Designed miniproteins, single chains, continued (2). Designs and how they scored, part 103

Each design is a single chain, and the fold is of that chain. pLDDT is the mean over its residues in the fold that is shown.

## One batch from the design tools (miniprotein)

Design m7798
Fold by ESMFold2-Fast:
Structure m7798 (fold): chain A 78 residues (1-78)
Amino acid sequence: SMEEAKRKILELGYEAGKYVLEGKFEKAKKLVEEALKIAKENNAPQDFIDDIEKTLKLVEEALREKLSPEEFLERALA
């Protein structure tokens, strides 16, 4: 259901955030990818999907450039 999908996306987002703060970007990436899949499969609003995709790109940049959690947050808030 839509309610179950929303709950799962929020749980995944919270857990991904914890992994980002720990510098575990590969684990964060997997959770963000799962959230994106659930959002698309449940026809979430496009702006919501776009926000998850932006987060995924930032996590991928953190992995490629070996960013710290602090550098990730500075880039995310810019």
Scores: mean pLDDT 86

Design m7799
Fold by ESMFold2-Fast:
Structure m7799 (fold): chain A 63 residues (1-63)
Amino acid sequence: SMMEEEAKKELELYEEIKATPDEEKKKELLEEMMDIGVKALEEAVERTIKEREERRKLEEELK
């Protein structure tokens, strides 16, 4: 699933951050990991909004 692929990538980035002594490279890796998390959150929010809108439309039609 897409969630498994994202989790695997985050784990790989986390391991690389631990192994990297370079502060600048650590910041870049951390930003990449954060971007993955933000995208996952945005997708979850979008899905919730769509479900809410669909339910609202159905309720209005049945008034």
Scores: mean pLDDT 76

Design m7800
Fold by ESMFold2-Fast:
Structure m7800 (fold): chain A 67 residues (1-67)
Amino acid sequence: AEELFKKGLEYFQKGDYEKAIELLKEAISRATGEEKAKILEYLGFVYLKQGKYDEARKYIEEAEKLR
């Protein structure tokens, strides 16, 4: 999970949102608890940067409920 999360953040910083989303979703499938909540929060932030507000809200809310 850690390596996938790190790569997802690298693509996000580069502006490759599609690849960032792919890697973050893969990282979420391997994470639990606080780690999963953190990755979900970043995934929501990537959707916000794309202007996909409904997707961003869903992932941020899911992260908050997991805590």
Scores: mean pLDDT 80

Design m7801
Fold by ESMFold2-Fast:
Structure m7801 (fold): chain A 60 residues (1-60)
Amino acid sequence: MSRKELERKAAVLFAARSLLRAALDFMKETGLGTEEERRAIEEAARELERELREVEEQLA
């Protein structure tokens, strides 16, 4: 994978993680969503953070 492709992937992962965090904060504030739904979003955010860290390590 090229450096340009890694940079693009990192940007997308960063944006996606930030959006999921914002969604979790919104759900906490409004009381929307079930415990199961919040858990699924938290797990998705953790996966994105893991992938982002992996890509960032390749860029260092």
Scores: mean pLDDT 82

Design m7802
Fold by ESMFold2-Fast:
Structure m7802 (fold): chain A 86 residues (1-86)
Amino acid sequence: MEEAEKLLKEAEELFQKAVEAYKQKKYEEAKKYIEEAAKKAIEGLRLLAEATEDPELRAALEEGIKYVEELAEKLIKELEELEKKA
């Protein structure tokens, strides 16, 4: 539980760095932070899914992992397109 909370907090901090880089038009740097934030968030959610004995909560957390993966992929693609224009 504590390890999952730590990973999710690290993901939040990395996402904040991505937003700051985006505001400065540093799209490659923002992309790197999004990739790292998504990785930490997915790891944290997986630990929560493994720790829960509630099958409904486990299923919801596994769907959350898929959502984070899909959202990160879309954000990375958008940042790559913005970098090409910069």
Scores: mean pLDDT 83

Design m7804
Fold by ESMFold2-Fast:
Structure m7804 (fold): chain A 60 residues (1-60)
Amino acid sequence: SLRDIAESMVRTFERVAPTLSPEQQRALKDDLIGTLKSWGVPEELLKEFEKRLDEIIERA
């Protein structure tokens, strides 16, 4: 499902984010959210994933 693919993308971001600069982390977040939006993921789910990516960035 699209949710399973999105979960995989979040897990990949979590692994990679600590190796990236703050600018690269933001750029990758924007690319991932843009990709999910282009796939027609509902706005509420996009907000959920964006919040999770932001939490990863703050922790990194």
Scores: mean pLDDT 84

Design m7805
Fold by ESMFold2-Fast:
Structure m7805 (fold): chain A 77 residues (1-77)
Amino acid sequence: AEEYLRLAEEYRRRAEEARRKAEEARKKAEELEKKLKENPEDKEIREQLRKAVALAVAYEIRAIGYELDAELYEEKA
C-alpha cells in the first residue's frame, strides 16, 4: 500500500518538473510572438516560435500524463 504513495509522490515531482519546463517554453513563445508582430516576415523568429510552442505542448502533455499516473497510484493506496 505505501509503495503506491511513494510512486504517486515521484510522479507528482515529475509532473511539476514538466510543468516548469512547459511554463519556460510558453514564456519564450510569448516573447517570440511579440517580436513576430513587429517583424511578421521574419522566418527565423517564426521558426523559433513554432519550436517553442511545440515544446510547451509536449511538456504539458507529459505533465498531464504524470499527473494521471500519480492520481492512479493515490487511488490504489
Scores: mean pLDDT 84

Design m7806
Fold by ESMFold2-Fast:
Structure m7806 (fold): chain A 64 residues (1-64)
Amino acid sequence: SELKEKAKKLAKEAIELAKSTSEEDKKKMQQKLLELVKLAEKAPELSDLVEETIKEVVKIDAEK
């Protein structure tokens, strides 16, 4: 599905950005997460992907 592929791309990009210590990358990560959440509002089947992505981002940020 087009929405699933777009959501997977946003999730991957957010996780990659979360590994950065740059303030610019932190802002980009937040934007990608917001886009992912907006997609999940249109397609509830993406909710699990959103939750797992947020958990991974939080975990990466906490381990720094």
Scores: mean pLDDT 82

Design m7807
Fold by ESMFold2-Fast:
Structure m7807 (fold): chain A 89 residues (1-89)
Amino acid sequence: PKALSPEEVQKFLEEAEKMIKEIRALIKRAESVISDPEDQQKLRIIQNQLDAIEDRIKLLERTGMTESQAKQIKNELELIKKEVEELLG
């Protein structure tokens, strides 16, 4: 797999941080609006998944990151964002 250059890693980290910030804002909004127990459970699972992604990004920042790993993380963040948006309606 092709390793990212330092500039590409920095760009990825900036994009990932922006997406995570947007998702966390959506989660806070969902927490204030959602009263259904099943949807509250889904939201908790989403929050745990987001925390795991953040931990993985920190690890890859230290160990090195491939283009495919960066793309996979972006795809996972986009999926999480859609899941929270679906819970909000």
Scores: mean pLDDT 87

Design m7808
Fold by ESMFold2-Fast:
Structure m7808 (fold): chain A 67 residues (1-67)
Amino acid sequence: QARLDELIARIGEVTEQAERYRKLSEEAEKAGDHETAEVYRQKASELETERDGLLAEANRLAAEINA
């Protein structure tokens, strides 16, 4: 369970970071800084991909524990 708890903690961290970058991207767009907005959008997308991978791993591990 310690390994699953670690994955859940990382998922939470990555999700918060992705949401923060999405918000920063929107704020940069409103300020007319399209280049900065694109950088933040890319960072959010990368974090969302990492989150999805961590979720898949957590689901796999949870299934093994319940088997």
Scores: mean pLDDT 83

Design m7809
Fold by ESMFold2-Fast:
Structure m7809 (fold): chain A 61 residues (1-61)
Amino acid sequence: MDDELRRQYRASVEARETIRRLLEEGRPPSEAEREGRRILVEAGMDPDDARFEARSAVRRS
C-alpha cells in the first residue's frame, strides 16, 4: 500500500476523533474544524481537501 495514503487515512481517523472530542467538550465548531484541518495538513493532505474533510466531520458529529 502507498505509505502516503496510509498516513492520510490514519490522520483522517485522528482528525475525526479530535473533532468529536472538541465538540463534546463544548468547543466551537470552527475551532474543531481548524484542529482537524491542521492534523490532516500535517499528514500531507492538500489544504483544500483537508478543509473539506474537517468540515464534513464537524457536520457529521
Scores: mean pLDDT 80

Design m7810
Fold by ESMFold2-Fast:
Structure m7810 (fold): chain A 58 residues (1-58)
Amino acid sequence: MSELKKRIEELTKESEELKKKAKEYEEKGDFRKSTLELFRLIALESEKFLLEKRLLQS
């Protein structure tokens, strides 16, 4: 249980960093790099969602 909560917190931090990075690339007009960061964000958000779902099922 403690490990799942820790991982969710780590993923939350990483997701916020990726959001910031994607926005910075978009503001610079680098839509390719922005899109790549958004794909990474989707992967992390998906992992976080699955971990949160497991935590709730307990």
Scores: mean pLDDT 81

Design m7811
Fold by ESMFold2-Fast:
Structure m7811 (fold): chain A 76 residues (1-76)
Amino acid sequence: FRDILEKVVKEVSKKYGIDEKSLLPALIPIIQKYGSTDDLVFEVRRGQDIFNEGKLSKEEREKISKELKEKFEELL
């Protein structure tokens, strides 16, 4: 699971020119669906730090989440 997630995050980060850590809030829906509770807690805590600074809008998170989900499902 984590290997696929890391690969997808790296590819999307490179494609959109967004830092990998800035993508963490967008990973929450994927981790909720495919990951464990421990994975969710870990990434949510990291994502909240970025989210508190307003790095990604709600609309941007939704768009990036869809792209991440599609790429993740391709590698499953």
Scores: mean pLDDT 63

Design m7812
Fold by ESMFold2-Fast:
Structure m7812 (fold): chain A 61 residues (1-61)
Amino acid sequence: SSMKRKELLRLIGEILRAIGDILDAELELKKDPNNEEAKERLKKAKEELEKAKERLKKLKL
């Protein structure tokens, strides 16, 4: 259905954004391992990725 397709595209977008945020935070941590802001961003991005993955599984794709 049109709604299910829109939700799928939104979830894919959320997953891609979370992956980008993870990669950016990991790059910052490679330059400065004591960057507390980068550690917090990495943690939040990983949590968002897990939430989006669980929602994607529930769509039965």
Scores: mean pLDDT 84

Design m7813
Fold by ESMFold2-Fast:
Structure m7813 (fold): chain A 52 residues (1-52)
Amino acid sequence: SSEGERLLDFLERRVADGEPHSGEFLETLERLLREEPASYLERVVALNPEPL
């Protein structure tokens, strides 16, 4: 969805800027993956350098 794309773009920018992975950040990634796994799996995995 367009909302999911915006959220991913926002999170990708935060990671690129060196922002820490907050609980809200991880929860958002988990939600996006559950809602549209086929669309977001590769991007979510790339955004989470740490083990779940």
Scores: mean pLDDT 67

Design m7815
Fold by ESMFold2-Fast:
Structure m7815 (fold): chain A 70 residues (1-70)
Amino acid sequence: GPDAARSARAAAEAGAAGDAAATAVGMHQFYKLAPNEEAKRYARLGMEAGLAGDAAGAARYARQAFEASK
């Protein structure tokens, strides 16, 4: 839904700006709203990358979560 799409987009933008921690938080919030299992899988991968400090990887997974939510 619109809330899931907005959450994934915000997380992807944070990761693109180099904020891995903000991307991890955003992907955790997105996981609760995720419309399907593919979106949940990418959200989990984005959280793991963000917690590991991989902002670029977290942003990439956040973008995949957004695309899977369409």
Scores: mean pLDDT 84

Design m7816
Fold by ESMFold2-Fast:
Structure m7816 (fold): chain A 110 residues (1-110)
Amino acid sequence: MLEFAQARLAEDPKDSQAWLDLGSALFHQGKYEEAIRYYQKAIELDPSNSDAWTGLGQALFRQRRYEDAARAFRRAISLDPSNSTAWRNLGQVLDRLGRHDEAAAAYAKA
């Protein structure tokens, strides 16, 4: 919840997970530009957080920035190859880019 993430950040502004949670809350509210900024903050604090890269990719996808979204999802997968959410989302982005064979391969790994 947005309120919970904001309370955590008030106590520790370097809490990468709290920035990720705040980004996700804004994403679910349709505030994709704000979500991107907070996902980027989470990544600055912990660049190995596969979930933060996945969230960034999802927000970029909603803004129709498909190539940027694909790069973010590939980064998430390189950090955690078992991240099935990143694999499914990469497949969706590749379909939007017309790369259907690559999309099918990504879906198979999800």
Scores: mean pLDDT 86

Design m7817
Fold by ESMFold2-Fast:
Structure m7817 (fold): chain A 68 residues (1-68)
Amino acid sequence: GVEELVEEAERLLEEARRAIEEGDIEKAQKYIDRVQDLAVRLVLAGEVETAQRLGEETRELMKELEKL
């Protein structure tokens, strides 16, 4: 359900942050891409506010990734 999608997205965001800290650009991008896919699924499920928050968090991670 929606709760499982949110939990997976939060886990993937944490993994993306770790990959950025390790300098693993490819790994970080894969996790960010998966969070973005989950955010699209959340929008389709009517969870727009949660999807917007995830989008904001992935944008911040992408800014950090661009510095690598």
Scores: mean pLDDT 86

Design m7818
Fold by ESMFold2-Fast:
Structure m7818 (fold): chain A 64 residues (1-64)
Amino acid sequence: GKEAAYRAALEAARDNPALASAVADSRRHGESLETTLANIRRAGEAIGDPAGAERAIAALREHA
C-alpha cells in the first residue's frame, strides 16, 4: 500500500537527506505515487545523485 511504499523509499533514502526530504514532503502532502516519483527524480538531479534517486524510486514501486 501507499504507506508501505513511503516507508521503503525513506529507508532507501536514509543516507541522503535531500531524497529523504522529497519522500517525506510528498507523504505529508498526500501526493500520488506518480508525483512522489517525479519529486524524488528532481531531488536526485538537483544534488547530482540520480542513482540514489532511482534506488528510492525502485523501493517505492516495489512496495506500492
Scores: mean pLDDT 82

Design m7819
Fold by ESMFold2-Fast:
Structure m7819 (fold): chain A 80 residues (1-80)
Amino acid sequence: SESEWMEEQAKEAEDFVKKLKEYLKEAPEEQHKELVEQMKIIAKKLDDLAERAEKLGDKETAARLKAIRDELEKLIEEAE
């Protein structure tokens, strides 16, 4: 179902953010600007997915997607 797909998207996004955190620890500071731009795009996509999950009545997945977005926003602040 679409709700199952959204749940899978949330899990993939969580795994991605975990890997991104490790990469940011090792990446040269010069690469942080490009990473920040990419993270901003992903955060926007997660926000759009969260809105879609809410429209489907999947409040749990919507909250999960928003939490992932918030974690990305925190990483953006730390990298800037």
Scores: mean pLDDT 80

Design m7820
Fold by ESMFold2-Fast:
Structure m7820 (fold): chain A 57 residues (1-57)
Amino acid sequence: LLEAQKAADELVEKAREMGLSPREVTRLRFALYQLVAEGKTPEEVKAEGERLLKEIL
């Protein structure tokens, strides 16, 4: 849980650094936090986060 949450937070910060809008960052954060709540591994959170970032860009 804690490590998956950290992975989600790191991806959210990466999205901000990449220049995504506040709305896009909020959508990504919500999606990743749902994966964390569902018990997904840090690796699964990272994979889904990277996929979503590619779709937004």
Scores: mean pLDDT 79

Design m7821
Fold by ESMFold2-Fast:
Parts: sequence; structure tokens; C-alpha cells
Structure m7821 (fold): chain A 66 residues (1-66)
Amino acid sequence: VEEEVPRLVEELFSPDPQVRIDAARRIGELGPEAREAAVEALKQATHDPDPQVRFAAGQAYAAITA
């Protein structure tokens, strides 16, 4: 889980919006365990130019902060 989270955080900054969406969704699936490593990156992703990335990041942020 900890090994996966740093990779997913890097993928949140991928030039491919689909990779960013998938990374945000996966971080959300990990839930509160991912919070410390991912919370700041997900906050930034909620301001992403792609509306689907923003939505996925918002969902993941809610999941990891619950």
C-alpha cells in the first residue's frame, strides 16, 4: 500500500488525463490509509484543467479524509 501510493501520487501529475483519473480513483479505493501521502496531491488535482480528473480527485479526497 505505501509502495503503491508514491507511484499513484506521481501518476496524478502524468501528462495523460486518463492516467491522472485512474490514479485518483485508485487512491480513493485505498481510503484513509493513503491520506498522509496523498492528501496534498489530491487537493492540487481538484484544480486540474480536466473536469473528469477534478471529479475523481474530489471523490478520492472525500474517501481518504473520511
Scores: mean pLDDT 81

Design m7822
Fold by ESMFold2-Fast:
Structure m7822 (fold): chain A 59 residues (1-59)
Amino acid sequence: SEEELKKLAEKYGISVSQLKGAITLVKSVSREVAVKYLMKEMGLSEEEAEELVDELEKL
């Protein structure tokens, strides 16, 4: 839901638009590529990026 996406975006300090992009990315590329992208483009730590990938894979 949109409300759940907003809560998840707030947890990682990113916008809902960035989160929606991350969902598409995680489904389209390898875990290694997704983690590196989230670190570089969204300024997440490696730990935060890996946690976000795990959460998005469950969606």
Scores: mean pLDDT 82

Design m7823
Fold by ESMFold2-Fast:
Parts: sequence; C-alpha cells; structure tokens
Structure m7823 (fold): chain A 69 residues (1-69)
Amino acid sequence: RPSPEDLARIGELMNKAVEAAKDGNFEEAKKYAEELSQLARDRAGATVEYEIDEEKKEVKVTVTFPADA
C-alpha cells in the first residue's frame, strides 16, 4: 500500500531518529519518530508507538498494522 517513495522516506526518518538519539539529541529523535509515526499512519493505516531509551541512546519503534486482517 505505501509507495516505494513512502517506504524510503520512512526509512530515512528512522535513520535520522536513531542518529539523533546516539548523539544525545532526544528532542530531534522524538521529532523524527513522530514524523515517521504520522507517515506510517497516513499511508498504511498503521498504529505506531515509539520509546526513547536515553541511557542506552536507543529508539525503539513498534509498527502495528490493522489486525484485519
């Protein structure tokens, strides 16, 4: 359902969020994760949750597609 262009953008935002978190820039990481979440929601109807672990400098993103099916 998402176009190849949308998938590429999602990947780019994910990489930017991870890099920002590694640099300790958690506000930027959160911003990129939020943009990723919005794009996945709009293009795939997915529910996206993200968690930033400041101690480990990691971003965890969970994407849930609609159950039906």
Scores: mean pLDDT 74

Design m7824
Fold by ESMFold2-Fast:
Structure m7824 (fold): chain A 83 residues (1-83)
Amino acid sequence: MAEEEEAFELAERLTEGLIAGAKKLADQVPEVKAQVEEQVKKAKELVEKGKEDPKNRVELAAKGVGLAADAYHAAKAALAAAA
């Protein structure tokens, strides 16, 4: 239980950091901004569901981190392609 709470807290913080990074990069590349906003919204929804469902919290948080990371990498790749 305590280990799952720790894992969830780390995933929540990682999701927040990845979302912030993705938004900052997407602001420089308008073409991917809408895609990034949709992905970060879904990532937040998964983490929020994890707060309500202790049995699935780690799995839901991991999926949230994955979507946030995908958003960050999409924004980063688009910025690199624009340079």
Scores: mean pLDDT 80

Design m7825
Fold by ESMFold2-Fast:
Structure m7825 (fold): chain A 56 residues (1-56)
Amino acid sequence: SEEEARDYLMDAAVALARGDYEKAIELFRQALELDPSNEVARRLLKEAEEKMKKAK
């Protein structure tokens, strides 16, 4: 549902802001499973993946 997708999106954004990229990626993937058309979740997932690559 959109409300459940929003909750995952919010938690993922918090994880991303904390630098927990692995957790952010998993939560953004959960948001996209519930709402595959969510452009914000897709963009932030890409950002989290890029930041994770730079951290290694």
Scores: mean pLDDT 82

Design m7826
Fold by ESMFold2-Fast:
Structure m7826 (fold): chain A 56 residues (1-56)
Amino acid sequence: GNKEEIEKAAEGGRKAILDAGGSEEAAERVYKRAMEAKTGGEAERKATLGVIEAGA
């Protein structure tokens, strides 16, 4: 469902930040931003933008 898709995208973004050597704060910010989405696709876009903005 949408909730599972949103959570998966949010966790993906968080993991990408941490794997790139980013801070836990940056990872959490990306996660929270993605969790504000209403669909998995929107969450994926928000997570991707957050990762780019963090320089990962």
Scores: mean pLDDT 80

Design m7827
Fold by ESMFold2-Fast:
Structure m7827 (fold): chain A 68 residues (1-68)
Amino acid sequence: MEDFLKKGIEALKKGNYEEAVKYFKQALEKDPNNPEAYRLLAAAYYMLGNRDEAFKYSQKALELEKKK
């Protein structure tokens, strides 16, 4: 089975932040309400220096965790 979160995490560990963004976006296409995927996407954008995108996706993760 395709595990895009796992592939994204492996890319983050290798420093391949652009690949990590790609995989986390694919994970979100499968599950758009996954706060973990948004947090990891924010981390990848932060490492790329995309501060505004990192902040936006971190907020999205928090909003999803707030909804029970």
Scores: mean pLDDT 82

Design m7828
Fold by ESMFold2-Fast:
Structure m7828 (fold): chain A 89 residues (1-89)
Amino acid sequence: LTKQEEIDAFVALAQIAFAIGKLAGDVTPKALEEMKKAVDAVQAGDFDTAIEELKKARDIVAKESKNPENAKTLVNILDQVIKKIEELK
C-alpha cells in the first residue's frame, strides 16, 4: 500500500461509519461491529478480509433493517465503498 492508498481506504471507511450511524437505526451496533473488523483488516493490509466484512455489514443493513428507505440508501453507499476498496487491491 502507498500512503495515499491507505488514506483513501480510511476516508472511505470513515464515510461508511458516518452513514451507518445516521441511517442504520436499529441495526447500527451490529453493522458497526462488522465495520470495526473491516477497519482492523485495512490496518493489517488485508483488503480481502476488509471487503468480506463490509459485505457482511451490507447484508445486515439490507436484510435486518426495519427502515427499507434508509437501508437502500446505506446499501448503495456500502456498495460504492466496497468497489473503491476493491480498486485498491
Scores: mean pLDDT 76

Design m7829
Fold by ESMFold2-Fast:
Structure m7829 (fold): chain A 89 residues (1-89)
Amino acid sequence: SQAHFDEGQRLFAQGKYREARDHYLKALELDPNNYEALFNLAKVYFKLGYYQEAFVMYMYLATDPRVSEELREEARKEAGTAAEKVGEL
């Protein structure tokens, strides 16, 4: 789980968004409650132009009480940005 999460972050930093997605999905397969991986997967969908999907994922994170308050707040901000992009389509 952690190894796939770390590799996903490395690939995301290099702009390899599809490869980063595959590693974040594998991290979530191994640990479905890896909320940081779900947040980073939403960032990948945003970078790939899937703004509606990114918005839904960020809103899920923003409303789940099992998610840390810091991550919920970051997800709320990113959901707002994704909503603006959906409105531009």
Scores: mean pLDDT 88

Design m7830
Fold by ESMFold2-Fast:
Structure m7830 (fold): chain A 68 residues (1-68)
Amino acid sequence: SLEELRARLAQAEAELQKLGDEIRKVFKDYEEGKISKEEADKRITELNKRLGEVQAEVARIRQELAAL
């Protein structure tokens, strides 16, 4: 339903915001010397992978909404 699609979009957009916050925290922790470059690169790679997956879901939901 339209309501279910909008709810899924809102959840996915909230996850994008959370992932953005986590990415910023990784960079800050690295610059403050709290984590190594290797650990930062590893975390950023994993977060970017998840970010791409959620962005693809948002794009799909938006296409489904636009087709209505």
Scores: mean pLDDT 88

Design m7831
Fold by ESMFold2-Fast:
Structure m7831 (fold): chain A 66 residues (1-66)
Amino acid sequence: MEIEELEKRIAENPEDAVAWGKLGVELAKAGRFEEAGRYLARALALAPTNPEVWAYARELAEIAAK
């Protein structure tokens, strides 16, 4: 499961903003929007200039818009 893989990645490196952002997207796909937004906010706080994190923000917004 993608979520479990990302949770393990974060456990090994809790400053991996890309993993936090991707986990937010996967949680949104699972319908867990409150958790998705919280994890994406953490990713943006860790790496506010990372283009991959902003790409995940856009993907999460697209999922939520449906």
Scores: mean pLDDT 80

Design m7832
Fold by ESMFold2-Fast:
Structure m7832 (fold): chain A 85 residues (1-85)
Amino acid sequence: LNLHPNVPEEIKELLEQAKEAIRAGDNEKAKELLKKALSLIPGPTRAPWEEIERLLREIEEALRAGDLERALEHLVELVNLMTSS
């Protein structure tokens, strides 16, 4: 995963576990891990809100469609955006 070093450890662990679940074909586990990681992301305190909103929409759409790899990709982008300093 291309994660920023400052990503919270709990989120990083969940995303790595989701990646392994996707590779193992455990779609149920992958989906739950992605949802849990998403639930741990706090609301943004500052812009760029438009990029955050777009990524949140893409993640929810991918999860709804069962495209877990796409959901993981966009969640990684969101987490990196939120933790960039």
Scores: mean pLDDT 75

Design m7833
Fold by ESMFold2-Fast:
Structure m7833 (fold): chain A 68 residues (1-68)
Amino acid sequence: LPELSEEEIKEIAELVRKGKEALEKGDVETALKYYEEALKLAQKAPANNVQARAAIHDLTREIEKLKK
């Protein structure tokens, strides 16, 4: 599909929210799991999807910071 559906965008946002909640509890492993799941969903979109590109960029940055 050339664009992310509203449900897919919502799912990515919900996974990011769960990741942030896990970080607030100090659970970095759970946060990484949710961010990686959100990244996988965003990566399913084709390269011309601007919403997916933004999500991939932001999620990759957060995952890299947490893996340090």
Scores: mean pLDDT 74

Design m7834
Fold by ESMFold2-Fast:
Structure m7834 (fold): chain A 56 residues (1-56)
Amino acid sequence: SEEKEKALEELENSEDVTKIIGNALYLIGKAIDEDLNSEELEKISKKIVKILKEKE
């Protein structure tokens, strides 16, 4: 989804805490709503965590 790609880009590039949290929650909510399998959910979760850990 183009919306998920944009949310990931904003998560990576934003320094605004509210936008970071909002985009992370949006991506998690979308993953649950789209009924992704366990492997796909784990992959998305790891990607979000990695992005958040790399922010300073």
Scores: mean pLDDT 72

Design m7835
Fold by ESMFold2-Fast:
Structure m7835 (fold): chain A 55 residues (1-55)
Amino acid sequence: MSEEEVKRAAIELGLSEKEAERAIELGFRTREQLENAKRLAEMLGVSVETVLDMM
């Protein structure tokens, strides 16, 4: 996926633009990677931003 496609997918999943940009910086290029980060955040009871900062 392009960076623009990753940003769009992140917004559709309910992530902020900041979280989308952070994911792109970490090399995220698929919707599945974004969904996995969101799931991990839900399991840990933290924000997606916090999960991305741990990576």
Scores: mean pLDDT 79

Design m7836
Fold by ESMFold2-Fast:
Structure m7836 (fold): chain A 95 residues (1-95)
Amino acid sequence: EEEAERIKNMTEEEIKHELLRLLARHYGLPEPAEDETFADFVRRLKEALPDDVEGANRVTAAGLLLAAIDFSVKLAKEGNEIGIEDLIRIRRDLE
């Protein structure tokens, strides 16, 4: 309830940036810049990980998660309950 209300009051950019901070922490990367895009994050992650199959799989997984986040953010800002619930779950899983 409290978390859902917070998400409803945030901009798309604020939600995305908060999730990028959680992802950076999850992957052991430095905090993202305020203007960092999802594409910038994926590029930075790719540069930080080994150029092998495991590294490629981690980058792919992060890219898919970011695409899911982008979709869920758009749904949540349209007032869709499923989008809001998905964002809450993703934030919990990354914490």
Scores: mean pLDDT 80

